# Designs tried in a protein design run: designed miniproteins, single chains, continued (2). Part 28

Each design is a single chain, and the fold is of that chain. pLDDT is the mean over its residues in the fold that is shown.

## One batch from the design tools (miniprotein)

Design m4945
Fold by ESMFold2-Fast:
Structure m4945 (fold): chain A 67 residues (1-67)
Amino acid sequence: SDEALELLRKAGEAFQRGDVDKGLEYLKEAIKVDPSLKGIARAVANYFKERGDEEAAEKAQKLADEI
């Protein structure tokens, strides 16, 4: 849906500015709107892990486990 895509865009912008908590909040809302997107939470966790951001990766993995 357009709403879920807008929330994903906002999540991406937040991650680009280093605002991990806000990015994950937008991602969680996108998944609530469109549950088919829940695989993205795992992809985001892997993205942070590959970049060496262990704390962000753990937060994203916890989100993936909640949904």
Scores: mean pLDDT 83

Design m4946
Fold by ESMFold2-Fast:
Structure m4946 (fold): chain A 81 residues (1-81)
Amino acid sequence: SMMEELKKKLKEKGEEVLEEEKKILETYSEEELKEVIKQLEERLKQLEEALKKAKTEEEKLIAEEMIERLKKVIEYIKSLL
């Protein structure tokens, strides 16, 4: 289905970006990681609001995948602290 294809593409791109981001984040100081967490938590709130306002199934799916990816990044950073 169109939605399954979109979800797969978003997930594949997300996994690639996440692996590159992890390598960069490992070079950050504790203070830098804490600042990144604050920025990402604010971005997460914005994405959750965007999900509530989504008018199409495509917009909703994109927002949900972005939220899931962002949560994984935040969890990873917290694991480095």
Scores: mean pLDDT 79

Design m4947
Fold by ESMFold2-Fast:
Order: structure tokens, then sequence, then C-alpha cells
Structure m4947 (fold): chain A 60 residues (1-60)
């Protein structure tokens, strides 16, 4: 499983919850820098949203 699938599955299980980059990096066992780049890519694609430095699954 790639990191993208892991992030999306984790967020889909917690659709109303915001995660910091540190929390996601620990849960995914990835470096924070790599996790941040991944989340920025997903945000640009509309899959996640960033609010006050935290990420969640985009609700719509």
Amino acid sequence: QDAVSKVLELLAKNPGRYFSVKELSQLLDLPEDHTLHLLKSLEKSGFVELVDGKYRLAAK
C-alpha cells in the first residue's frame, strides 16, 4: 500500500477530525517533510483541506 492510500483511509475513518502533520507522519511511519508534501498534493487535488495548520478529509 502506498502512502497516499494510507492517508486517505485514515482520514476517511475520521472525516470530522483534524490531524497535524506530526500526527499523520507518526501514524504513517513517514518523515514529516514527506508527509507534508503528500498532504499538500492531496489538498491541491481537493481530497483534503487545511485549517489552522491541520488536515482533514474534504467534506465537499
Scores: mean pLDDT 79

Design m4948
Fold by ESMFold2-Fast:
Structure m4948 (fold): chain A 95 residues (1-95)
Amino acid sequence: SVKDEIDELLDEAVKNNDDITFVGAMIARLAYIAGMEDMAREILEAIKNKDYERAIELGEEAYLELLKKGTGSDIILAGLIRDYIDTLKTLLKQS
């Protein structure tokens, strides 16, 4: 499942001290928790391929979709996705 692949990538990122992969995989996890399984899959594949621009674009799409849905949980998940996107952008500038 996409959940199992996200968990495996997170474990690998921790073992390798790969902060960029960890943060990217967290964006995929949050999209999965939000019920956006196909988007979570695409973000996961982008991170595996080191296509961080694509991962950011998909994360921003997830953010906007959750704001449009507008439940309290959707707004909280959107905020968390935004924070991880901003962290990813910061880490990429430092690399």
Scores: mean pLDDT 90

Design m4949
Fold by ESMFold2-Fast:
Structure m4949 (fold): chain A 60 residues (1-60)
Amino acid sequence: MKEKLEKEIKRLQKSIDALNAFKAWADEQLPPEEAARFKARYDEAISKLNKKIEELKKQI
């Protein structure tokens, strides 16, 4: 049971890593106003993923 939860947490962490890479790309490649919009959207997604990770950790 714990092993399956740990694998799920790792998959969610990889998704967060990808979103952080997109935030970095947006910050470098887009005008500040558009970069802020993309970062806000990715921050929302990252927050949801972090909440899922915390829920899974409670089950460990």
Scores: mean pLDDT 81

Design m4950
Fold by ESMFold2-Fast:
Structure m4950 (fold): chain A 118 residues (1-118)
Amino acid sequence: SPIDQLRQRAIDIMQQVVDNLRRMGDIARRVGLDDSYRRLQDQVRRLQNTIQKLQEGKISIGEATEVVRDVLRTADLVLGAVKKTGDKEAYAEVTAILDEIGRLGGELQRIRDEYLQL
């Protein structure tokens, strides 16, 4: 159905957000930001749980979109922490990852808007 296709597209995007958060976490660990790493691991677990609930039809695409929005706020805080380390390479890498997550969030928003028109 159109709903099942939108759900699968949302799941695929959320899986890409998880992969990007893991990469961001690895960088946070490399530069000694253990609290930032733990916060990103918490968001990875939250997203994995959200993906499972979306696959099982227990939550809406709208609810999944709100979780990704919260994740973006946490990722932005981690970018700020990495910037404060003075590690310019790590800051550039995390900036690129955050920009990618932002684009994925925009695609998820478009899928939500398509779902609301059904």
Scores: mean pLDDT 90

Design m4951
Fold by ESMFold2-Fast:
Structure m4951 (fold): chain A 93 residues (1-93)
Amino acid sequence: MSKQQVLEVIGLTLRGIGHVLDAQWTGDVAALRRALDDAQRLLDLAQQTGDLFAARMALRIAQMVLEVARQLNDQESIRRAEELIRQAQALLS
């Protein structure tokens, strides 16, 4: 795996984490949806390229979204995060 590819995945991951933190501090469910979109992009990249690092980062963001979504009792974000976790785990098995 190239250093450039790693940095691209990290950049996208930091954006997703930023959205999770925004949701945690503000209670804004729309920020959770943005974080889920970022995790989906990482998962799509992993599925298209076989990049297990992208899959691990998608898993990490989805797990963080799940924790915040449970605190906010947002059932839609819980369900979306659980599905992303299952798909990312399947790539990492």
Scores: mean pLDDT 86

Design m4952
Fold by ESMFold2-Fast:
Structure m4952 (fold): chain A 56 residues (1-56)
Amino acid sequence: MPSEEEIERLERAGVAAVIAGADPEAVGRLARQAIESGDSAKVEEATRELERLAAA
């Protein structure tokens, strides 16, 4: 199970990606899939992807 801290980082990365111009529906879907997986590795992968989108 991902920690509250890991979920907060994912949420911040998602918001930053949307501000940078990413599709809100795609970002929301990616974040939900990662959280629903219950896998910390999936949450970390999604967070890194969203952080890349935010940096672009």
Scores: mean pLDDT 83

Design m4953
Fold by ESMFold2-Fast:
Structure m4953 (fold): chain A 91 residues (1-91)
Amino acid sequence: KAKEAIIDGIKLAIKLVERNLSGEDKEYAIKMLNEALEKSKQAKTADEALRIVLETFEKLYEKFKDNEKAQKVIDRAATIVIMQYNMGKAA
């Protein structure tokens, strides 16, 4: 299911951030992704959940615009969520 795949993608994104970021950047990104996770669980549709997570990644990109290492981690995290969504949509 597409919505369940997005939720699983966010959980994988959180684990990726935990392994690849440190300090305040890690804490901020994990907080934002956990908020997106909880909102996505309450979303009525996969499209609503996708919108929530994409808005969260836009905010993370803006926060880390001057931090190339953090941006690369956020890029990988966003890619994981989109890949999970596409797999869930195809199933």
Scores: mean pLDDT 86

Design m4954
Fold by ESMFold2-Fast:
Structure m4954 (fold): chain A 94 residues (1-94)
Amino acid sequence: MKELLKEALEHARRAGDFLKQAAEKYGTPEAEKLRREAIEHLDRAVSYAIKAGHPVAKKLAEALKLVGEGDKQSFEEARRLVEETAREIEKLYE
């Protein structure tokens, strides 16, 4: 369980970094590439969280849905959900 959540955490953190960059470069082809990278990492984070049987899977799935909206505000909201979820997982190792 903890090992699967650690994988979810690593992918969530990467997704958050890509979402931050996508928001900063919003309106460019580079931002769309960064958004696709964020989607790939979020999808993996959701998969690992589901395999772990942990409720954070729902928050990660909501973040993935927000990224699919494709606007800058949705990227920022998704990033906040991802950061909140990452913090929740980190507390399991403290």
Scores: mean pLDDT 83

Design m4955
Fold by ESMFold2-Fast:
Structure m4955 (fold): chain A 90 residues (1-90)
Amino acid sequence: MQQLQQLFQQTLDYLDQAEAAARAGNLDEADKYMAQAQKTMKQWEDLYNQVKSSLSPQQRQQVRQQAVLVTGRAIRVIGAMIDSRLREKR
């Protein structure tokens, strides 16, 4: 569980950095942080699949809530990147 929490937090940190970079117009930097976030998301998913049978129902609920939060943040970052890209083409 603690390792899942660490990967979750690391993924959020990368997504936050990607959003900040995108909003500043630094799309190359945003792409870099999105790639790091995708890598940690994959590690989190793989770890969850390995340990899900040993998790309590409450811990599984927490992981589901974490997945929803990460997905929402990723969508926000993608939106910011699109907005920044479109702003350059006016």
Scores: mean pLDDT 81

Design m4956
Fold by ESMFold2-Fast:
Structure m4956 (fold): chain A 62 residues (1-62)
Amino acid sequence: SEAEQKLLEQLKQYAIQLVEQMAKALGADSFTVEEVDEYTLKGTITKGDEVTEFTFDLTLPE
């Protein structure tokens, strides 16, 4: 439905913003946000030798 598509898009934007804010707060060298599938995002933050990964499961309830 359109409501589900809008919610999914908003959740993806929030996840991206969260990873970006965390990277900035940590003074990270780089960050990436990758779409693993339609409902799953993977965020990676790199600072020197430290790599932090986050997985966001955006699967909507049936």
Scores: mean pLDDT 80

Design m4957
Fold by ESMFold2-Fast:
Structure m4957 (fold): chain A 57 residues (1-57)
Amino acid sequence: GMSQTLQQARDVALALLREHEPSEALGTIEARLRQLFPGLSDAQIRAAVAEAVYEVL
């Protein structure tokens, strides 16, 4: 399964994505996740955002 940190990043991304349209929020969500989870790589952050997008679709 996903690590606890990756799961938390996904949950934060999902909450932020629900406040905004995906096209206007993606850059802001990625920046916020980098701030909250500085130990995650860009690939891990993008994976969390992608999972959140699939959840709202």
Scores: mean pLDDT 74

Design m4958
Fold by ESMFold2-Fast:
Structure m4958 (fold): chain A 88 residues (1-88)
Amino acid sequence: SENEEFSSLEISEIGRELGPDGKYEKLKIEIKDKKTGKTEILETYSVTESLPPGETTEEARELRKLEDESGAKFQEELQKIVEKLKKE
């Protein structure tokens, strides 16, 4: 079942910044409540499709950690934004 709290939200990319060495992108995501018109901005990271699977360099490890941490933080921040939008 879909989470109704997320179904009322429109998620749009409003900004993209290439990270150092071009191996990840910093994304600015606007989360808009379609019911109230309230908006919040969430910053997250996207690892580029060109990052090879199984790479074990320190740099690749740091990028994977950033991706994993940004994914977990994205869910946490999204929940906070949903709660904030529910108030007003």
Scores: mean pLDDT 65

Design m4959
Fold by ESMFold2-Fast:
Structure m4959 (fold): chain A 97 residues (1-97)
Amino acid sequence: SIPTKELMSLFDNPVDALAAWALLEAAASGIGKKAAEQYVKNFTGLSLEEAIAALESQDPEVVKEMIEKLGVDPEKVLENLRKYGVSEEFIEKVREV
């Protein structure tokens, strides 16, 4: 449920890496936006908006690799991220990897 140490080393900020991962785990689990907000806050101390900003600041290729490690349909993850408020532009960049 946590990305490999090597994958996490691609982030300048380990809190941003954990926030991005927590948001991806929430999306993979299929929980609603309010539950995802609570999960991210409890796991990282960050708001949903801060976690989304952390995710969107990452390389789309790194995010795609993180999604693949979840073992869930990537399109399900991307659909739930869209419902959480992740930008359509970022979702499309990850999809096109």
Scores: mean pLDDT 80

Design m4960
Fold by ESMFold2-Fast:
Structure m4960 (fold): chain A 89 residues (1-89)
Amino acid sequence: REELLKKMEEAMEAAMKEVNKKIPSNDRKKKIEALKELTKNGSRMVKIGAKLMLFQEKMREELAKQDAVDEEQAKEALEELLELAEELL
């Protein structure tokens, strides 16, 4: 449990570091495109981190479409992220 969270954090940090090197601006669209590119061309940890971060962006966009965010929906999103991390790590 704790080990999974640490590895997930390390992978996402590695991906964010690469994104920030290439896209130093606040342009969300460019950062998302950089993450997509890293899922294809990154190292193992960067690819995993990029996939996890893209999943978070999809969940954030899905929750933003709903006027009221349910605590249960936020918990489900976290559980799905953890399941994806367990599969990839």
Scores: mean pLDDT 74

Design m4961
Fold by ESMFold2-Fast:
Structure m4961 (fold): chain A 90 residues (1-90)
Amino acid sequence: MPTAEEVAEAIKELARIALEGTDEETRAYLEEILSTIPDDKQGLAAKEVLRRATEIILRSKEHARLVENAPFENLKAAVEAAIKDVLEEM
């Protein structure tokens, strides 16, 4: 079972890969992490959080390409919000 701390670290790494790499690399990393999590009730909740965080990160990255003045702050805020929600639910 992944801990809230492990899920938070995975979200940070997903954000790093998304910013420095490709969307395909980000999705590949997500699938790798998801494959290590068991399909029990708590594992399914962790998988849902990781999928939602990845969607937010990739959408924020796409929006950042269109908004020169605040792309980094928007992505940072989205990642921090996702981590906070994970820590509050687990």
Scores: mean pLDDT 69

Design m4962
Fold by ESMFold2-Fast:
Structure m4962 (fold): chain A 96 residues (1-96)
Amino acid sequence: AMEKAKEYLEKAKAAIEADPENEKNRELAIEHIKKALEALGIDVSKLSEEERLGIREAVEALVLKVEAEKNPEVSDEEWAERGRARHAELKAEAEA
């Protein structure tokens, strides 16, 4: 179960690394994260709105990590601020 979840998380990271600006790759990463949760015994069809937001936030954190690795001249503090701003934006865009 845990090894299967790690495999799906690796696939999610690979999708973002291929093209972090591509919305289709972000959706693919979300699907891989859902499969990782299912491998851990979590029923993704029963996830709350907040839990689904958490999955999108995890994908955006992976995007920021990949972009930080490509731009080492940008400080960790600046990436943290960008992450907080994106997190707030995702929460504001949430719909029931």
Scores: mean pLDDT 73

Design m4963
Fold by ESMFold2-Fast:
Structure m4963 (fold): chain A 87 residues (1-87)
Amino acid sequence: TRLVVAVLKVDALGPPEEAERAVRRAVEEAGAEVLGIDVESNGPGRTTVYAVIAAPDRAGVERAVEAIASEPLVTSVEIVAESELDV
């Protein structure tokens, strides 16, 4: 079975804990899995989240990106890397 692994860069308003929770929730609701998260504070009320996600296909990655982009505190989402894994 083929999996797609993507690294997402998410810029958000608010504290790191809220940004991480929003990204995790959106990814899980879209049917993808969070493999790892790194969260950086970029000053008061600004956070960057790097999320490594796994999805069954590229459409799954696109659904996760759309779900994250739909979160009120998210200002931008970028796919910074993508690879296919045959399992």
Scores: mean pLDDT 84

Design m4964
Fold by ESMFold2-Fast:
Structure m4964 (fold): chain A 88 residues (1-88)
Amino acid sequence: KKKELEEKIKKLEEAIKLAEESIELMNIPNPTDEQVEEAKKKFEEALKLLEEATGKKYPLSLSDPFSPVKLLELAKKELEKYKEELEK
């Protein structure tokens, strides 16, 4: 009930943080191979957390350059919904 909702909120907050960090790394003008791998890992971890929190599967991959931004927007939307439910 409330505890399950709080757990979902925590996962979405972590997903948002990881997605933002991934986007920052991808926006570096001359990224190192290590920075590219770190961005990929953060994106994959953020996607996993989003899917675990919502119970849904999202066909998002780094082959689409807009996927990290799409993931961030989806996670923010779900976080808003769960926070509103918690405040009721």
Scores: mean pLDDT 82

Design m4965
Fold by ESMFold2-Fast:
Structure m4965 (fold): chain A 68 residues (1-68)
Amino acid sequence: PLSTAERYLQQMLEVNSSSLPPEERLARLEELRAAALADPTLSQQQKDALLVFYDDLVAALREEAAAE
């Protein structure tokens, strides 16, 4: 089974690889970011790692939205 942090990471990857428009994928990633930050079971180190990953995905999606 996946840890809570790994579960969030997988959900972010699933959103990013979905067939949804970039704008909808961005909205879902924002929801996952908010949920992760509010999750008391995650350590600060895990939250920081997820935020870095989130920032990278958001930057890529914004670039994709501009190209499409």
Scores: mean pLDDT 81

Design m4966
Fold by ESMFold2-Fast:
Structure m4966 (fold): chain A 107 residues (1-107)
Amino acid sequence: NPRREVMEERLLAIAKKDKHVTEEQVREGLRLLEEGVENNDAELVKEGLELLGLTEFVEAFENSKNAKDHALLAMGRNLLGLPLSEEERKIFPNAVDPEELYKLLTR
């Protein structure tokens, strides 16, 4: 997956520069995101997001109106560079913009 590889390279570069998360956490986090998204398993997506250092965004999803499993899965898809449906975009909490999170992690 070319988009996933580009995202992994950018997340690894951020981890090396900022040291907010380790390279191992980035690799394992992305692996868990892929597995969770493919299996429709929000708990695996949550674990992957936490390994990527996105714990505050996971908490925002859980505490926001309509956060639920669907928002976690949509965030996992977004971070993997997968297209989001119009419905998936609508379920995101107002506190978290998937496009801004993608920019933060992959720019």
Scores: mean pLDDT 65

Design m4967
Fold by ESMFold2-Fast:
Structure m4967 (fold): chain A 71 residues (1-71)
Amino acid sequence: MEEQERLEKYLTPAERERLRRFWRDAIDGAEKLGKKEAAQKMRESLENDDWEGFLKAAAEAGDGYARRRLE
């Protein structure tokens, strides 16, 4: 809960929605690369509105944007 509050302080609702669109592209990219487990984790994170879990799974799949955000 506290981490979600921190993310909301740094991201506007419009930025969150734009990032959700990138997340769909990241899921498709992970599946295309055969990283089925990472893609599944990303889908579950989106369903639970788990922003941090999504970024971690996307970074593990090799998504450059997510990796840069998590570092």
Scores: mean pLDDT 66

Design m4968
Fold by ESMFold2-Fast:
Structure m4968 (fold): chain A 69 residues (1-69)
Amino acid sequence: TKEAMIETAVAWLREQGVPEEEVERVRERLAAAPDPLSMILVAEQWAAEQGLSAEEIEALRRRLQATLA
């Protein structure tokens, strides 16, 4: 579900030490996405903006995709 993807992303961000203000911004961006594929693109775009490595972005992408299965 869309909510499961949001909670998965939020939990991962908190584990990475991302500030709560930024976590809430990501939650809002994900909630505004029209579908699960768009949510993954939004998460990847955010991670790239934060300077995360390609490996970290791929790890986040895989974790989010797992909530769709």
Scores: mean pLDDT 80

Design m4969
Fold by ESMFold2-Fast:
Structure m4969 (fold): chain A 92 residues (1-92)
Amino acid sequence: MSTSVTVERVDERTMIIKAEEDGKSNTMRVEVVSEDPDSVHYRVTLDGKGASPATIGMALNAFREEVGPFRLTGMSREGDKLILDVVVPRPV
């Protein structure tokens, strides 16, 4: 199997997750939109062009490993881009 996932912290509020499967790649950009005392809100942008369900799943799993469990609160598609709004609850 030729699969890899790379997580890059661009700055304190932005990370790039790149998932590759058998020569195909998908890039996920994650940005902090707002922070509440009980949660952090992220906007996740996926480049849908050439993305497979497997590369999307790998990128989302890597995101979960970085920030913890999250809830999907919004989803929209703009051409080849998939935009997800997610909420990560803070641990008690």
Scores: mean pLDDT 77

Design m4970
Fold by ESMFold2-Fast:
Structure m4970 (fold): chain A 64 residues (1-64)
Amino acid sequence: RAAELEEYRALLASLTDEQREAVNREVAAAYAAEHAGHTTTEEESPAVSAEVHRIMLEKLKAVA
């Protein structure tokens, strides 16, 4: 977890504004498609949050 957060911060700091916006857009689109109808329930919250972070790290690495 700590290592993932550190990597996330480093990647964000190294990206251009345009790259960060592109990654955010892709992550949001992928997440919305996967979790349509799951945003209302507390049952999914922890797993959903973990998956968002995973997708974000993957996209950031691909762009950086």
Scores: mean pLDDT 61

Design m4971
Fold by ESMFold2-Fast:
Structure m4971 (fold): chain A 91 residues (1-91)
Amino acid sequence: GAMAEALRHLQEARKAVEAGDYETAARHLIRAGDAAEPVFSPEERRRLGILTVAGAILLVAASISTGQDAENARKGALAIIDEMEALVRRA
């Protein structure tokens, strides 16, 4: 179902972040948002959309940054994935 597909994409996004493959991570993050959207309320869709955009921005930041800025962006992206997983699991 849509929830299981969203969770699978979030799991793949996490693995891609851990591998340093931020482009693949961003693609899976966006697909997770798209997969979850049809089963969410309007308020949950707004939250999901904000998290998806924020996560994608952080993944871009991780890919183009160095040192502490890259590490902060990476950690931020993982925190967004955790929050998206929590939203999907509660729906």
Scores: mean pLDDT 87

Design m4972
Fold by ESMFold2-Fast:
Structure m4972 (fold): chain A 72 residues (1-72)
Amino acid sequence: MTEEELREKIESHEKQVAEDNARLERARAMYEQAKAAGDTVKADSYQRLADIYEAAVEKHRAELEKLRAQLE
């Protein structure tokens, strides 16, 4: 892998982490709103969505650590 390709992969994963974190924060905010409104169906949906994004963030952080180690 070229240093250029490695930097592109790092940038792509950093963007995905940022996007997934933004989605996670929104899902958590929507969960709290649904919970406060007594909408258990929406609360369950947003909790599941938050769990998915949290797992995605962890996975991409692990990949970033490996890619950054190759660059440095």
Scores: mean pLDDT 83

Design m4973
Fold by ESMFold2-Fast:
Structure m4973 (fold): chain A 78 residues (1-78)
Amino acid sequence: SAMERQQKLEERTVKLMEETLTELARELGLSEAEINEVLSDEEKQEEFVEKVRETYGEGVADSVRRVLEKLKEAREKG
């Protein structure tokens, strides 16, 4: 059905966002434990965004912040 197709696309999008953030965090030298903290803890998310800003600049940091907000919304909605 159309609803099943929509749900699969939303799940796929969330997974791609998490994978992209995980790859970026690894490039910045974060451990697997630190990456998991970034995905679950708002304070660690802000520290990560600051590190991205210092390394890649404001534009990339703003993009990362938007992706983190979308992941938070998806997590809170179930």
Scores: mean pLDDT 77

Design m4974
Fold by ESMFold2-Fast:
Structure m4974 (fold): chain A 65 residues (1-65)
Amino acid sequence: MEYAKELVEKLVLAITNDKPFKYLTSENEELTLYIDEAQEVISYLIEHPESSKEEIEELLKKAAK
């Protein structure tokens, strides 16, 4: 499924433009990931491209702190 790949592309775009990445969760919570946090998520998703949307949202919540 393409969800992990689409998210990686959006995270890479944010890093390339030196901007924080903002994500709206299924619970309508806005998460902000800075460059270091976004890089951690990208690294994980490259290793785990099969990750579900739920797993990815949990990862984003942990990374954003």
Scores: mean pLDDT 79

Design m4975
Fold by ESMFold2-Fast:
Structure m4975 (fold): chain A 87 residues (1-87)
Amino acid sequence: APRNVAEMIEQLENLDLSKLTPNEFGLLLGSVMRTFFLDKKDVVSEISKESGLSKGTVSNTLRGRGNPSLETQEKIHKAFVNYLKKF
């Protein structure tokens, strides 16, 4: 079921990224996208634009694929939280 976006933003902002594997991080963001019925293509495009990362890097990270560095994960996390704040 859809959840309160403000509560999800708060949970994401309190997330310690160093405690997650790249796969767990990607799967977590994918779960949030499904919960709020977000279009994957729009999310990838907006995160790519804000973070400066390629769409391929963003897409692979959100699928729990590749080996993104902690710095790359932090950029995606910040851009994703900012995207959610539009709702």
Scores: mean pLDDT 82

Design m4976
Fold by ESMFold2-Fast:
Structure m4976 (fold): chain A 81 residues (1-81)
Amino acid sequence: MSVEELAERAVELALQVYEASGGNIALVQAVLVHLLGQVPAEEREAFVERLKELIRKRFPEELAEAVIRALDAELARIRAA
């Protein structure tokens, strides 16, 4: 599966989780951080850049900001480890 396909599926799943949970932003953050951990290390930066682009286009602003912060924090943590 391509980085494009992974990012598209991640966004679709995140929006479904957001709706099904009644707007639980923390759960959406946890799901996307978990999915980032499943992406091979060499593809993580490309995945996050594409994911951020889709998030900014498709997510409500509050959800988009919270999720982007969580993804940036997790990437920084992984790079420091």
Scores: mean pLDDT 83

Design m4977
Fold by ESMFold2-Fast:
Structure m4977 (fold): chain A 108 residues (1-108)
Amino acid sequence: DLERRREEALRNAELAIVEILVGALLSQGKITPEQGREILRIAETEGVEAAAEYLRKLGLDEAADELLELSRLAKERIEGSRSEQQLEDAVREVVEEALRRAKEIKEK
C-alpha cells in the first residue's frame, strides 16, 4: 500500500507544481487563461513532461525547465519516503520549493 500512496503523492505533487507555475505565469501575463487550462489538462491526462513540451511551444522555456526540475525533485523525495509522515513532509517541501521558484520566474 505504501507504493500506491507514493504514486498518488507524486501525482498530487506534480499537479500542484503545474498549478503553482500556471498561477505565476497567469499573474505575469505570460499566458492566457485558456492556455493555463490547457497546460493543466495536459498535465492531468498526459503528464508533466507533455505539459513542459507545451510550455516550450509557447516559448516559456524557463517555466518548462523549472517544471521538469521540480518533478525530478518530487520523484526523488517521495521515492525516498518510508512513512506517511515522510510522504506528507516531502509533498509539503516540494510545494514550498515550487512556490519559491515560481516567484523567481515572476521576478525575472
Scores: mean pLDDT 86

Design m4978
Fold by ESMFold2-Fast:
Structure m4978 (fold): chain A 65 residues (1-65)
Amino acid sequence: SPVSRTMLAVARAEAARGIAEYEAGKTPDPARLAAGLRNAARILEAAGEHEEARQLYDAADRILA
């Protein structure tokens, strides 16, 4: 599916907020956050943002470790 500018902006904003909340110890559901980060990473990959996508996959793996 084509990635819209709005979808990409929302994915980035949600990923950044989720990571910030996790680093602050405020994440109530780490598994849900990791799933959200992987979804954002797939959207970034579809948009050609491969390095940014890898960073989100790595963040998801750290959260589930």
Scores: mean pLDDT 83

Design m4979
Fold by ESMFold2-Fast:
Structure m4979 (fold): chain A 77 residues (1-77)
Amino acid sequence: ALPVKSYTQVIETEEPLDKVAEKVKEFVEAQAEEAAKRPDVLNVTIEVKKTEDEATITVTIETKDLIVVNTIVIKKK
């Protein structure tokens, strides 16, 4: 099995969660497009989960040598 590196970032916001989640999703989608251009990157997956008080965006980058999982949790302040 490939090694997995996991990173979690938490963002607290007073703005509407939908607005912040949309902006973060657009940013991570742009980053995923750049990542996909690298010759060692095999797959990039973005998953978004929303609840009333929290939005979670997970970006999984699979390379030849490892899998990187970045989780961004957006919470209502």
Scores: mean pLDDT 82

